Designed miniproteins, single chains, continued (5). Designs and how they scored, part 95

Each design is a single chain, and the fold is of that chain. pLDDT is the mean over its residues in the fold that is shown.

## One batch from the design tools (miniprotein)

Design m19288
Fold by ESMFold2-Fast:
Structure m19288 (fold): chain A 80 residues (1-80)
Amino acid sequence: MRLSPEEVLARVDELYDEAQELLKNNSHVPEGSLRLLIGQARDIKEGARLAIENNDQEMLELVQEQVRRLEEQFERVKKL
């Protein structure tokens, strides 16, 4: 199912918070990888806000795809 705009923002916030917590707790996950994921999450969140503000459904679909890719990257990084 397609995520609502609010669900997209909530999911990005969840990923951002998880990455920040891993960075804060000096986890065995590489710091550089976590910083890149945090940066990507911020960019996606900004894109989602603009899409919501402009009622841009096509941009929201793009942002949903970016969230899926971010989740895949984060899962790979956690396995390192």
Scores: mean pLDDT 77

Design m19289
Fold by ESMFold2-Fast:
Structure m19289 (fold): chain A 110 residues (1-110)
Amino acid sequence: MTPVEKIRKRIEELRRRVEEVEAEIDRVENDTSLSNEEKLKKLSELMRRVMEISGEAVLLMIELYVLYKAGEISEEEYQELMKEIQEVSDRLKAIEDRIIALKKKLLREM
């Protein structure tokens, strides 16, 4: 497996985990059987998952930069892969903001 293929596989794994978190937030938000307290607990767990994925994305950016500086990937490959990781990070930030907004709403309704 080339360094580029290995990084692409890890980006796809990050995207999959982001999609799983987004789907879980949708389920929590729309679940009429859950109390506001139960929703807050689930959103807190989802926030932890978002922070873990965000940390992994940052480490992947660092690893990608090291590979680029070592001459193991081209400048074009570096720019494309960095952009893809940045798009994942932007989605994670949007999810974080969404969780914060939902938690604030639930706390006001209690």
Scores: mean pLDDT 89

Design m19290
Fold by ESMFold2-Fast:
Structure m19290 (fold): chain A 61 residues (1-61)
Amino acid sequence: MVKISDEDIEKLVAILKSLPAAAAKVAAEWYIRELEENRDKIEEKQLEKVIEALKAVIEEV
């Protein structure tokens, strides 16, 4: 099972926000798809947190 910390989520969001808006949106959408397809391999609480953070990035760009 993959462990994603709150710090990892913050770093991912910072990286995505450093990209051009179009690239940030595509990358965030790709990560959401990959996370959903691997839902069984990720801790549920952290999975929900990272998906919500990625959705927020899409809404802000």
Scores: mean pLDDT 79

Design m19291
Fold by ESMFold2-Fast:
Structure m19291 (fold): chain A 74 residues (1-74)
Amino acid sequence: SAAEAALRALDPDGSGTVPIDEAAQWLAERTGMPLEEVREMLKEAAPDGTVTPESLKAFFKKYGSPYPIPAPAA
């Protein structure tokens, strides 16, 4: 799934946590959204500044869009 692919890309070492700044940078680059807007959206799912796999899944469910996978498709 797109969520699992995103989790794998953001947390390749399997620690289970991703800093919000790293997650926001990654999502901003892939969606073309301004970094600040992505950070605000992520703050709703991870208000403590730490993104977990569960908060990423909640983020994708809340905004209702499957994100593209982190693979060279173009």
Scores: mean pLDDT 67

Design m19292
Fold by ESMFold2-Fast:
Structure m19292 (fold): chain A 97 residues (1-97)
Amino acid sequence: MEERQRIIEEYRRRAEEINAKVEAGTLTEEELLEFMKFLLEAHRRLGVLPEEFEKLAEEYEKLGLEEIAEKAREMAEEARKEMSEEEIKEAKERKAK
């Protein structure tokens, strides 16, 4: 549980760093790929919000990085699906009690 909070803090820090580089126009494709890999791993453990992936996709597209933007949108859709499944599981458990 403390590990989860630590990963969330790291995610927020990295997201702010990436956003700063996007605004400055210094973000590289390699940095985006590394961040996306981190998000994929964090998503499996933390349920990272789909909206954050979509925000990043819009920023990447503004920079002309369309392929990476599409990957970010795919990640957002996968996150949305997994959250829906967890919500269904939670609802079933609550009704059983």
Scores: mean pLDDT 67

Design m19293
Fold by ESMFold2-Fast:
Structure m19293 (fold): chain A 63 residues (1-63)
Amino acid sequence: MKEKLEKELKALQKGVDFVREQIARLDEQPPSPLLERRRAAYQKALDFLEKQISKLNEEIKKL
């Protein structure tokens, strides 16, 4: 059980790293409505992934 949760945690952390990299690249560009929408979509994905990571960390602590 714990090993499966740890694998999921690592997968989510890789997802966070990927999304953060995408946001950083967009933030280096001049702001535009299209880029702002893309940034907002990535930020929403990042928030979702971080929430999942927090839940998995709590489950791992309970084991």
Scores: mean pLDDT 81

Design m19294
Fold by ESMFold2-Fast:
Structure m19294 (fold): chain A 73 residues (1-73)
Amino acid sequence: MEEIKKKMEEILKETKGRATEEDLEALGYIMKLSIEEHPGSALKAILEILGINDEEKVLEFVKELAKKYLERQ
């Protein structure tokens, strides 16, 4: 989990210059939608971008972030 969070924060800092908890939750929501729309390809792309091979842990963390994002809406 911590490794996944660190990689997502790094991507956010490179693209937006910041990585707030809200930014992480929004990114997780976008990733979850991509996985739902493109089953079999989006998750592979996310794993490659993050440099993490643990598919189950990445999917679990993405779902948790997406849930938190939706609870704020």
Scores: mean pLDDT 79

Design m19295
Fold by ESMFold2-Fast:
Structure m19295 (fold): chain A 68 residues (1-68)
Amino acid sequence: LLKAVKAIIEADTDGDGTVTLEEFREALKKAGFSDEQIEEAIKRLEKAMGPDGTVSIEEAIKAAKEVL
């Protein structure tokens, strides 16, 4: 879990405080999670996303905690 949190924070390299689904997926892969776990986390994240298709780092971490 801590590895996922660090990877998600590092994925926000542009520093705007938000992450895309692709950045989130990449972060979890770097943290060593399986494709199945990543897809479950993405499903949770998609339900929490706004219509602009982005999510805050805090929301991304919450989604990871719920499934990982």
Scores: mean pLDDT 73

Design m19296
Fold by ESMFold2-Fast:
Structure m19296 (fold): chain A 102 residues (1-102)
Amino acid sequence: MSKEIRDAAVKIAYSIALTADVRGNEEIKKQALDLADRIEAGELSREEAVEAFRKLAEEAEKRGDVGTARIAREGAEMIETGKINPSFDVLSKGNFKEILKP
C-alpha cells in the first residue's frame, strides 16, 4: 500500500472509531482503533484494509449503527479507488494532524 493511501486509511479508521464512540458502539470503536494501528504498522495490504472496513460496516449496520456503517463503507470505497474525499484530506493536512498523532 502506498504511504499516501496508508495515511488516509489510518485517518478513516480513526473517523470510524470516533463515530462509533459518539454512538456508544464500543465494540466497533475498539475494532477500528486496532485496525488503525495495524494499517499504520504496515501489517495489512490495501485489499485487506478494504475488506476490514467492509466488515466493520456490516457489523455496525447489524448493531443498528447506520451512521458508522456509512462512514466505513465510504472509507472502503476511497481506499479501493484511491479517490480520497477532498474535505477529509484538507482536515487531515492541517496543524491538527500533529495534535491528533501522539
Scores: mean pLDDT 75

Design m19297
Fold by ESMFold2-Fast:
Structure m19297 (fold): chain A 86 residues (1-86)
Amino acid sequence: SALEAARAELAELQRRNPYLDPRLVELLLEVFRDYLANNGKVSKRLELETERALLEALRRKLEQEGAPQEDFERLEQRMEELKARE
């Protein structure tokens, strides 16, 4: 099924990318389930929760890579924009 294929792909991505925590993987699967069940519609709450988890994963990746401060400043801006949409 499409859900089983998505779960397998996310498991492979998580194995290669340790900044992808199990919570983010489950949220991405919930988004995909919602999308399939509701003809392409995802709940706003689930969408916002998933976007925040993705930004938190990005922060961990930037820390691991020793990214410049400008990348962290852009991330903080995205986090504040997300918070304003809640």
Scores: mean pLDDT 79

Design m19298
Fold by ESMFold2-Fast:
Structure m19298 (fold): chain A 79 residues (1-79)
Amino acid sequence: LEKEIAGGVAILALAVAAHYSETPEDAELLRQTLDEVVKALEAGDIDKAIQVLRDGAEKASPENARILRRAAELLEKVK
């Protein structure tokens, strides 16, 4: 339950961040990251989801990088 809630919160945070992204490049990065995170979580691979979030954070704007890192930290706490 905790893992499912954390996964849902991370997915929602990324979806909102993608929608409100200032640049098309950042919005596309967030959408790609969201798709990969969803696939990893559906496969039960929480470590992969965390890695995808961290990789995305290295490429994202500072504001969106913060959101991605927080999502990764949330998943780390429940794995």
Scores: mean pLDDT 81

Design m19299
Fold by ESMFold2-Fast:
Structure m19299 (fold): chain A 82 residues (1-82)
Amino acid sequence: MEELARRLSEKFGVPLEEAREGLEKALEAVTRALQKIGVPEEEARRRALELLRKAVEALLTGDPALEAEVNAEIERLREALE
């Protein structure tokens, strides 16, 4: 989390504290979404962190493969939350 916040802050000129708070909110939101579809808390938290790591990496690198993978995970969550 701290490493991701620092990289976002440096790349986009966002204050470090704002980047950190944004990532924490995103982590909590994804974790809650996963729990709502039946994923246990610890597993939901782990999966949410992995998704955030990939999303940040895609933003920082512009890698189309990472972007596609992140979008696929988001689509699966959206369909599961019907």
Scores: mean pLDDT 79

Design m19300
Fold by ESMFold2-Fast:
Structure m19300 (fold): chain A 106 residues (1-106)
Amino acid sequence: MPTPREQSIIDRLREKELYDLAEELEKQFEIPDPRERARGIAETLVDEVMKHDVTNEAKLEILLGLLEGTLLEEEARRALAPIVQEKTDEAFAEGAVRELTRVLTA
């Protein structure tokens, strides 16, 4: 069962008419283990951002835009700010997944 924080992500994605991404996240909500589910949610959101051939600063803004209005917006903004300094796409993606997983499991 999704937590209120996890559910707030789906609700805001639907409000923003990002239906395909919301559907992919709903599949992660079927994972019973909270940590595994949080990782799946984080990976789904980060994979969407990594499709964009833009700077790390722009990728961070896209990711924060996806989380805008959710119950984790401010905590995610603080946790993700340092990853903008990562020098590779792989390190940025791994950092973003790690920090979002922590925020979702807190």
Scores: mean pLDDT 84

Design m19301
Fold by ESMFold2-Fast:
Structure m19301 (fold): chain A 56 residues (1-56)
Amino acid sequence: EPEYDPISGEKLGEEVYTLPASDFKVTPEAYEEILKRIKELGKDPITGKPVPEEFL
C-alpha cells in the first residue's frame, strides 16, 4: 500500500526521509520545511518534543 507524507499529503516516492523527533516518513521538500520549523521553535513542531542539538 502506498505511503503518504502526513505533513504535505503527497505520495512518497523512492526517496523518503524520516523526521528526527517523530518516525514520520516525509518527502525531501517536507523534510526541509520541518527542519526550518525546528530551528525556529527549538523543538519538533508536530509532537512538541525536544530535538537533538545537531538539528537546532
Scores: mean pLDDT 70

Design m19302
Fold by ESMFold2-Fast:
Structure m19302 (fold): chain A 72 residues (1-72)
Amino acid sequence: ALSSAQQQILAWYERELREAVEEGTLLPREEALASVKRMVDSMTDLSPAEKEALLAALEGVVAAADAEARRR
């Protein structure tokens, strides 16, 4: 399960991507996924399992934003 702090990061990132979709500035999915992977990999305080869980959640947010952008 994600911690409260990780859930706040997820909610913040979801809002950022919603705004990017609205503004037409969303990065290509592959670039966005590479960016979130680099971000999670840079977090030294997380265990491998916590990094995997956070990365999966952030990848889900990217997928949802990409799907919404493709509906426009």
Scores: mean pLDDT 78

Design m19303
Fold by ESMFold2-Fast:
Structure m19303 (fold): chain A 89 residues (1-89)
Amino acid sequence: DKEKIEKEQKEKFLGMAEAMVTLGRETGNKLVEELGKLLQEAVKANVPVEKINELLKEFQKMIRKAKTKEELDEVLNEMIKKIKELINK
């Protein structure tokens, strides 16, 4: 049961990451594309889904408060940095 939940969570993260890469390429948003690629790499590197989920929950709160492109770009850059740290740990 727990293993099945982990598999479903990894599949959801991978799907979201793939969609983000596509969205970033189509809209010319390099930060969204980079974040999507890093999420794919995190899943491939077998980073624990719980750790990725904790990080994403932290940044979702900041994203909800962001009302400008500049604020969103700041949050995305911080997410990219934290995910890179998590992969390289």
Scores: mean pLDDT 76

Design m19304
Fold by ESMFold2-Fast:
Structure m19304 (fold): chain A 98 residues (1-98)
Amino acid sequence: SSFLESLPEEKRNEVLLLITSIQYLLLEIAEKENKSLEEVLSLPDEEIVEKIKEYLDEILEKMKENGTLTDKHLEFIKKIKENIKDLLSLAKERIKEL
């Protein structure tokens, strides 16, 4: 996207990783709810955002239980949570290009 191309390489790679993570979370939500990706994407953005937050909280809890949770994981998930709406919009744009 033109937005990603406007960013410095290091920042572009960080944002691209965040967008890709949202795309993966959307696919996992679709599988968990026995829906297609298109059906999930047809939901109101507010509902999709809430589902992403719930799934991220589930991931965090599992990582705590398994002793695999690191400060880097917490920081990364925090970045996703703080930017979910913008990242969802960018993820939807990229999915349409596929």
Scores: mean pLDDT 80

Design m19305
Fold by ESMFold2-Fast:
Structure m19305 (fold): chain A 56 residues (1-56)
Amino acid sequence: SALSEAARAAEEELVAAGVPREVAEQAVITAILKLGPDASPEELRAAIREEAERLL
């Protein structure tokens, strides 16, 4: 789905920027749980970045 692709892209972007894989994965999981299935791909990417910053 577009959400799965957005989540993967955001995770890889974070890892490429130097975020540890475990932190990036946790940020993705937390963002998905927080927003639910009705979120847009753009909202999901923003939430993933916010959660990663909170974990760092």
Scores: mean pLDDT 83

Design m19306
Fold by ESMFold2-Fast:
Structure m19306 (fold): chain A 79 residues (1-79)
Amino acid sequence: SVRELLVLQIFNKARKKIDEITKDLPEEERKALHDEFLKAQNELIEKSKTLPTREAIELGKKKADELVKKAQDLAEKYK
């Protein structure tokens, strides 16, 4: 659906940012974040099927921002 595609685009942008932020972190940390990211993406895509397009996009952005912030906070601990 169009909603699913838009949510995927939001998460694709966040994934690229997370990959850049975490590139120098241990592999186990990167894997844990990647697993959490995929779980969040899948859960939100399913939830978005029951929501108006605008609300689905807003939730997608909010969740993507939370994941990016979590990656930034984790990377700061390794400085």
Scores: mean pLDDT 84

Design m19307
Fold by ESMFold2-Fast:
Structure m19307 (fold): chain A 72 residues (1-72)
Amino acid sequence: MSRAEIRALARETGISERTAERLVREAERQAKELADQWAPANASEEQREIIYRYAFEQQVRRIKEEVLRRRA
């Protein structure tokens, strides 16, 4: 995730950029673990990349929902 995307996440959720960076790094680790679980053993590199991006987007969505829930 780029610095611009991290800043966008921070602005969207109202958290600090440093907190957003930490959460994004955690999301990247979790997304890799999930992608490895979801990918078939014989998946192509292209398929693995698609699965990883999907998993990462899902983790970012969960972060946004969690932050918004805590503010409610």
Scores: mean pLDDT 77

Design m19308
Fold by ESMFold2-Fast:
Structure m19308 (fold): chain A 108 residues (1-108)
Amino acid sequence: DELSRLEEERKKRLEEEINRGVADLVIAVVGTLSLKEATFPELKELSEKWKKAKTREEVNEVTKEWLKLVDENKEMQIYILKKSKEIAEKNGNSEVKEIIDEEIEKLK
C-alpha cells in the first residue's frame, strides 16, 4: 500500500543516521590507532592488521578487536571519545557532541 513507500524512506533515514555514527566512530578509532600506536604497544599488531585489511569483513574483524582492547583501557576510551567530540564540533553536530560529553564524564 502507500504506507510501504513511507516505511522505505523511514528505514533509509535510519540507515543514514547509523552509517554516520559508525563512520564517525571508525574515523576516531583509526585516528587513535595512528596516533597511539607508539603510546599503546598493544595497538601495534592491530595497526598492522588494519593496514592489510582490504575487505569489509576484514575491517569488521579488526574493529571488533579494537573495541575489545578499548573496553579494557579507560584512557583509550577517553581518547577516542575526545577525538569523536572534535569531529562532531567541526561538523556542527551539537547532539552528538552532547552525547559524547556525557560519556566522557561517566568515564572520569
Scores: mean pLDDT 64

Design m19309
Fold by ESMFold2-Fast:
Structure m19309 (fold): chain A 69 residues (1-69)
Amino acid sequence: SVAELREEAERLVEEAEEALREGDLKRAQTLMNKLDQIGTLLAALGALEEAEEIGKRARELSRKLQELE
């Protein structure tokens, strides 16, 4: 369901932020890739508002990852 995908996305965001804090950039990238896949699935299901929200969070995480290099 859309709600289950959103909950999974929230967990992935939290884990990616933790990975970035720990300096585990490979783990952060893997988690961000999963987050992107969930956003794509939400968009395919017509959950455009949820997909846009997840996409915004993924872009913020990507910016933080780039700043750590």
Scores: mean pLDDT 83

Design m19310
Fold by ESMFold2-Fast:
Structure m19310 (fold): chain A 72 residues (1-72)
Amino acid sequence: SSDSLSDQIVQTGRSLGFPYVDQFRDWSLGFSRLISNGSNPDSLGNSIVLSIDDRYGSDVGDIVRQSLSQTL
């Protein structure tokens, strides 16, 4: 469910020391809605990771990539 997906990503961010938990939540909700609308999960994952890499660095992006792979 979208709630489960959102909660799982937020918990992962907290556990990994991600400082912007609120943004993780927003991305999770947007991600869930795009999948529900028929978007490709691989394309979505890549777009999210790229945005995080640009803002927070590649180490954080790699962690998010792993989280998304487990959640999908």
Scores: mean pLDDT 61

Design m19311
Fold by ESMFold2-Fast:
Structure m19311 (fold): chain A 81 residues (1-81)
Amino acid sequence: SKEVFERLEEGLEALKAGDLERARELAIEMLREALETKDPIMEAAATELAVGVLIGLGRDDEAIRATTASIEERLALLESL
């Protein structure tokens, strides 16, 4: 979906600007939508943002876990920040 990629681009720009809170909010919103809709493209985009936020915070172990986690586990990781 074009909308999914536009939201991913917005999140990546937030990460580049050091706005980790904005990127985290977008990742959480997209992960929740992926969980409800079972949309694999939304899940993939949201996961890229989630990993980016965790790397930006120096949470390398959590970033590695996020790559193989369920959507629910990824949400818990981001919400624990």
Scores: mean pLDDT 86

Design m19312
Fold by ESMFold2-Fast:
Structure m19312 (fold): chain A 108 residues (1-108)
Amino acid sequence: SLVEEGKRLLKEGRYREAIRLYLEAIRKDPSLANDIEVARILASSLPFYTRIGDGKTVFEILEELERASDEVLSDPGIVVNLRRAKEAAKEMGYEEIVKRIEKLLARV
């Protein structure tokens, strides 16, 4: 599956390719937005993509996290990475990203 291929790429250090496969997996199976492992991996990538200014990938990840249930979003690993991404977005002046992350954090 695309999820298993993404895990393989993460183990090989091919981080950006792995994240693109996770996004493609959710596009083909939207129920994966509520898979805790997939949601954790996507949330963990937000600070990185925010700091390098890859707004397209940031918005794709936020869209998928916005589809996740409040139970999934309440995961400590997801919450800590949303907070890290929010601080990165504030430092970079990306107001729309800050607002979208604040809405996600308000759900938990």
Scores: mean pLDDT 87

Design m19313
Fold by ESMFold2-Fast:
Structure m19313 (fold): chain A 91 residues (1-91)
Amino acid sequence: DEIKELHKKNIELTKELLAATHHYKDEETRKKLLAVMQKYTDKVEKQKEAGEETLKAEKEANKELEKLWEEFKKKHPDYKPVPFDPSLFET
């Protein structure tokens, strides 16, 4: 399901960016991230109340999160993503 995959991607981007902004003490980017999260939550709630599909809200959230990631990487060019290792969650 495209909606479920996009939602999972948005959660992962949010978690990674929260960890990155905490590590670099980037309060400005953290504030922007929290604003994006709040806007996303509000849109999803509004769409659910209206009986509308949440796909549009998921796409808008993904776009804003990706833009915020690009801005963060420009401020912190030495940032290196930690490779995801699924073996850390198996045993």
Scores: mean pLDDT 72

Design m19314
Fold by ESMFold2-Fast:
Structure m19314 (fold): chain A 91 residues (1-91)
Amino acid sequence: SMEEAKKELIELLEKIRDGKEEYPGYKLYQLLKQPEYHEVVNKLFKSNNLPEVSLDKPEEALEKLTLYLISLPGNEKERLEKLIEELEKVK
């Protein structure tokens, strides 16, 4: 379900924030190849007035998510905390 996909995406981002994920980009890409996780990220983009990425372009979705993350103010940990907070608001 989308609720489960959102939860798993947040759990991965929390592991990345806490330095507990060795392959953050690879793990995010593996999730984004699945439409449920990609749709959660598209809802995040839409709520932030960013254009959605087609479901057949998971690499583009990952690149855009990364660009969104580094556009947030603060250090790496603070940026990940803000991304998690924004994802928690996705319905």
Scores: mean pLDDT 89

Design m19315
Fold by ESMFold2-Fast:
Structure m19315 (fold): chain A 96 residues (1-96)
Amino acid sequence: MEMIKDYEDFIKTLEELLKNNAPVDEALDTAISLLQQLISKEKNEQIKKTLQSQLDLLQTLRKSNASQEEVDKAFESLIYENKLIIEELKKELEES
């Protein structure tokens, strides 16, 4: 199942949370919820492992009372990783 739009929507949500200076707990809870939805839909085992690593990071930050700066860095990392996932998915579609 093609998931490019789901990944694009996730990235847009992370970018909006960063832009709007959303409270740390709200931002993390939102990102965790969306990431769990992506993991549940993803069929590619390697991508699923990457998403699980992202989820583990966000859950650790949520549990550890992370600073705004730590959350912002995590979201920037997630945006980068999910953009790479989109590029791989788009490449597969162009060859199909």
Scores: mean pLDDT 83

Design m19316
Fold by ESMFold2-Fast:
Structure m19316 (fold): chain A 80 residues (1-80)
Amino acid sequence: MSEEELEKLTEEITKKAVEAAEKAIKEGHSLDEVKEIVQRVVLEEVFAHAAKLSSEEMAKIAEESSKKALEYAERLYKEK
């Protein structure tokens, strides 16, 4: 996969994880529960693309997507 394709996939997965985090926060989940939901969504999305990705690429996408989504979720949680 190209660098541009990896960046686009990371942004797509991040968006889905952010949407899941926003929903969980609205439903009254704790920050720890929101973090678990974010990690689960990221892993499910990365696994859906596993046939196109190396183990190293999967790990990097999972780390970057979860980091970005968690930073966004923490900002939303602080404004609550």
Scores: mean pLDDT 81

Design m19317
Fold by ESMFold2-Fast:
Structure m19317 (fold): chain A 92 residues (1-92)
Amino acid sequence: MREELEKRAEELGKQLEKATDPEEIEKLLKEIARLAGELLSLTHPPEVAELGRQALLAYAEAVGAKLAGDEEKAAEYEAKAKELAAQAQALL
């Protein structure tokens, strides 16, 4: 299971390097965030894994908003991602 998730994350990372379309980049980042959340759930307590997953998804939303030209929404999601990541780290 873990090796499968890591391999899929690597494949998505390579697709992200080649992606130039903002919508495709956002989609790939959200998929990577979901896989990272699954990997976290294998190695961390459920509460930490859930906060980490939410932080990564918020970061993907921030990048998507920035690529769409919505700087206000991008800043909001970036702040949310940072807050969620800090909460996850505080539980470690």
Scores: mean pLDDT 78

Design m19318
Fold by ESMFold2-Fast:
Structure m19318 (fold): chain A 96 residues (1-96)
Amino acid sequence: AAKAQLDADAAPVYEEAKKLGYEEAVALFEQARKVGPGEGELLYAKAVATASLQKVEEEKEKYGLSDEELQEIRDFIEEQLKQVEKLVEERKRAAE
């Protein structure tokens, strides 16, 4: 099933988020595992985006990232989430 593959693909990122203490991202991964595949894909994307933003924000001084570069990363992640939301809605329509 698509959900089983999605859960498997998310496992490495989920484990890293737990090790780093990214509680919000971890909660989204746990929620994604409890819901159906379409909703799970959206929650998985949100969890990955949340973990990535937390890691970048914490490491911004280490990498010398500017506020402008951080905003570009946020904008990119938001665009990716919008595409995932579109795919989830298309799959819901196909299932009806």
Scores: mean pLDDT 73

Design m19319
Fold by ESMFold2-Fast:
Structure m19319 (fold): chain A 94 residues (1-94)
Amino acid sequence: SMGEELVEEAERINRETLERVEELARQILASKDPEEKKRLLEELERVLNESDKRLMGLYMEALRRGDEETARRIIELSRETGKRIRELLEKIKK
């Protein structure tokens, strides 16, 4: 169907981003070196920024197609993944 490809790509991006954030969070929590922690946090910011740009691109594409339902589904998926990411970020801030 029209829009299914955009939703499937959003699901893939969200899954890959969550997996990478979980890996980086694990490494940050395990690290005892402040320099290593700083580098891992910078990588985490890069991962989140790239994910946001890619997801925004899919959202804007859905809107350009006039597919408001697909755009809404992309936002809903991103909100669910964003909640999981925020929980991980709170653990790192301790």
Scores: mean pLDDT 87

Design m19320
Fold by ESMFold2-Fast:
Structure m19320 (fold): chain A 101 residues (1-101)
Amino acid sequence: KEFEELLKLLEELLRAAGFTDGQIASFVRLVEEARTSEDPDIPLALILIQATVAGLPSEVRGHLLAFVEAVRDGDYETAKRHLAEAARLLGQDEIAEKAEK
């Protein structure tokens, strides 16, 4: 339930950052794979590559990786914090406020 709400905010943030629907779908799939996989290193590396190719700043990429790792750990408070900070760094204050609930 909370994970699905965070994925919706992530999709909203990526769309605001200029990601295409295909790029968003690929990114969300990798987040799901990182959450459920026995070896998260591969999906985490692919997330980093996609964020880098899309032109996201290094600080934003760091917060998105930390968000995915927190989601994998079931630490949704930490996940919300990292998603909110990524949103603020991208000038998306409304998305950041939604994430901080």
Scores: mean pLDDT 84

Design m19321
Fold by ESMFold2-Fast:
Formats: sequence, structure tokens, C-alpha cells
Structure m19321 (fold): chain A 92 residues (1-92)
Amino acid sequence: SAEEAAEAAIAAGRAAEAAGDLLAALEHYGLAALAVLDFGVPLTPELQEAMERFLRLYEEVKPSLPAEHQKALEPLVEKVKELLEKARREKE
């Protein structure tokens, strides 16, 4: 299911980040974000954290990414920013 895929992606992203593999972590957290954005998986605290880590890691690795890779990721980055901002506004 999309939920199981999201959980696996979060676990893989955290493992990659702990190992210092920031590119692999970015890819895994990006897959978790797509589960919310494209498959309607509920935004759990774990998925929100994964999306926040995705944005942070993107800024860290962006200078080292090929321009074509940056261009491919920009729509996802923007959608993640919009989703997190909306989620923050819905909390008191």
C-alpha cells in the first residue's frame, strides 16, 4: 500500500541520513512526500518530519546537484513547502 511504502521510505531515509548519505536520504524522503501528495496518505507527524528533512537536505545538497536534477526536483520541493505551510496554519 502507499502507507507501507511511505513508512519504508521514512525508515530508509533516516538510515541513509544517519550513514551520511544525504543524496539517498533526499531520494527516500522525497518518495515519502509523494505518498502524501500523489496518493493521499494522511500527513502523520512522521511524514511531516520526513518532509521537513527533505527540504533541509535539498538545500544542503542543491549546490552539488546537476542542474537537470535540480529542475526535476523543484516542483516537488514547492509542493512540499506549500503542504507544510498549510499544515502549520491549520494548527492553533
Scores: mean pLDDT 84

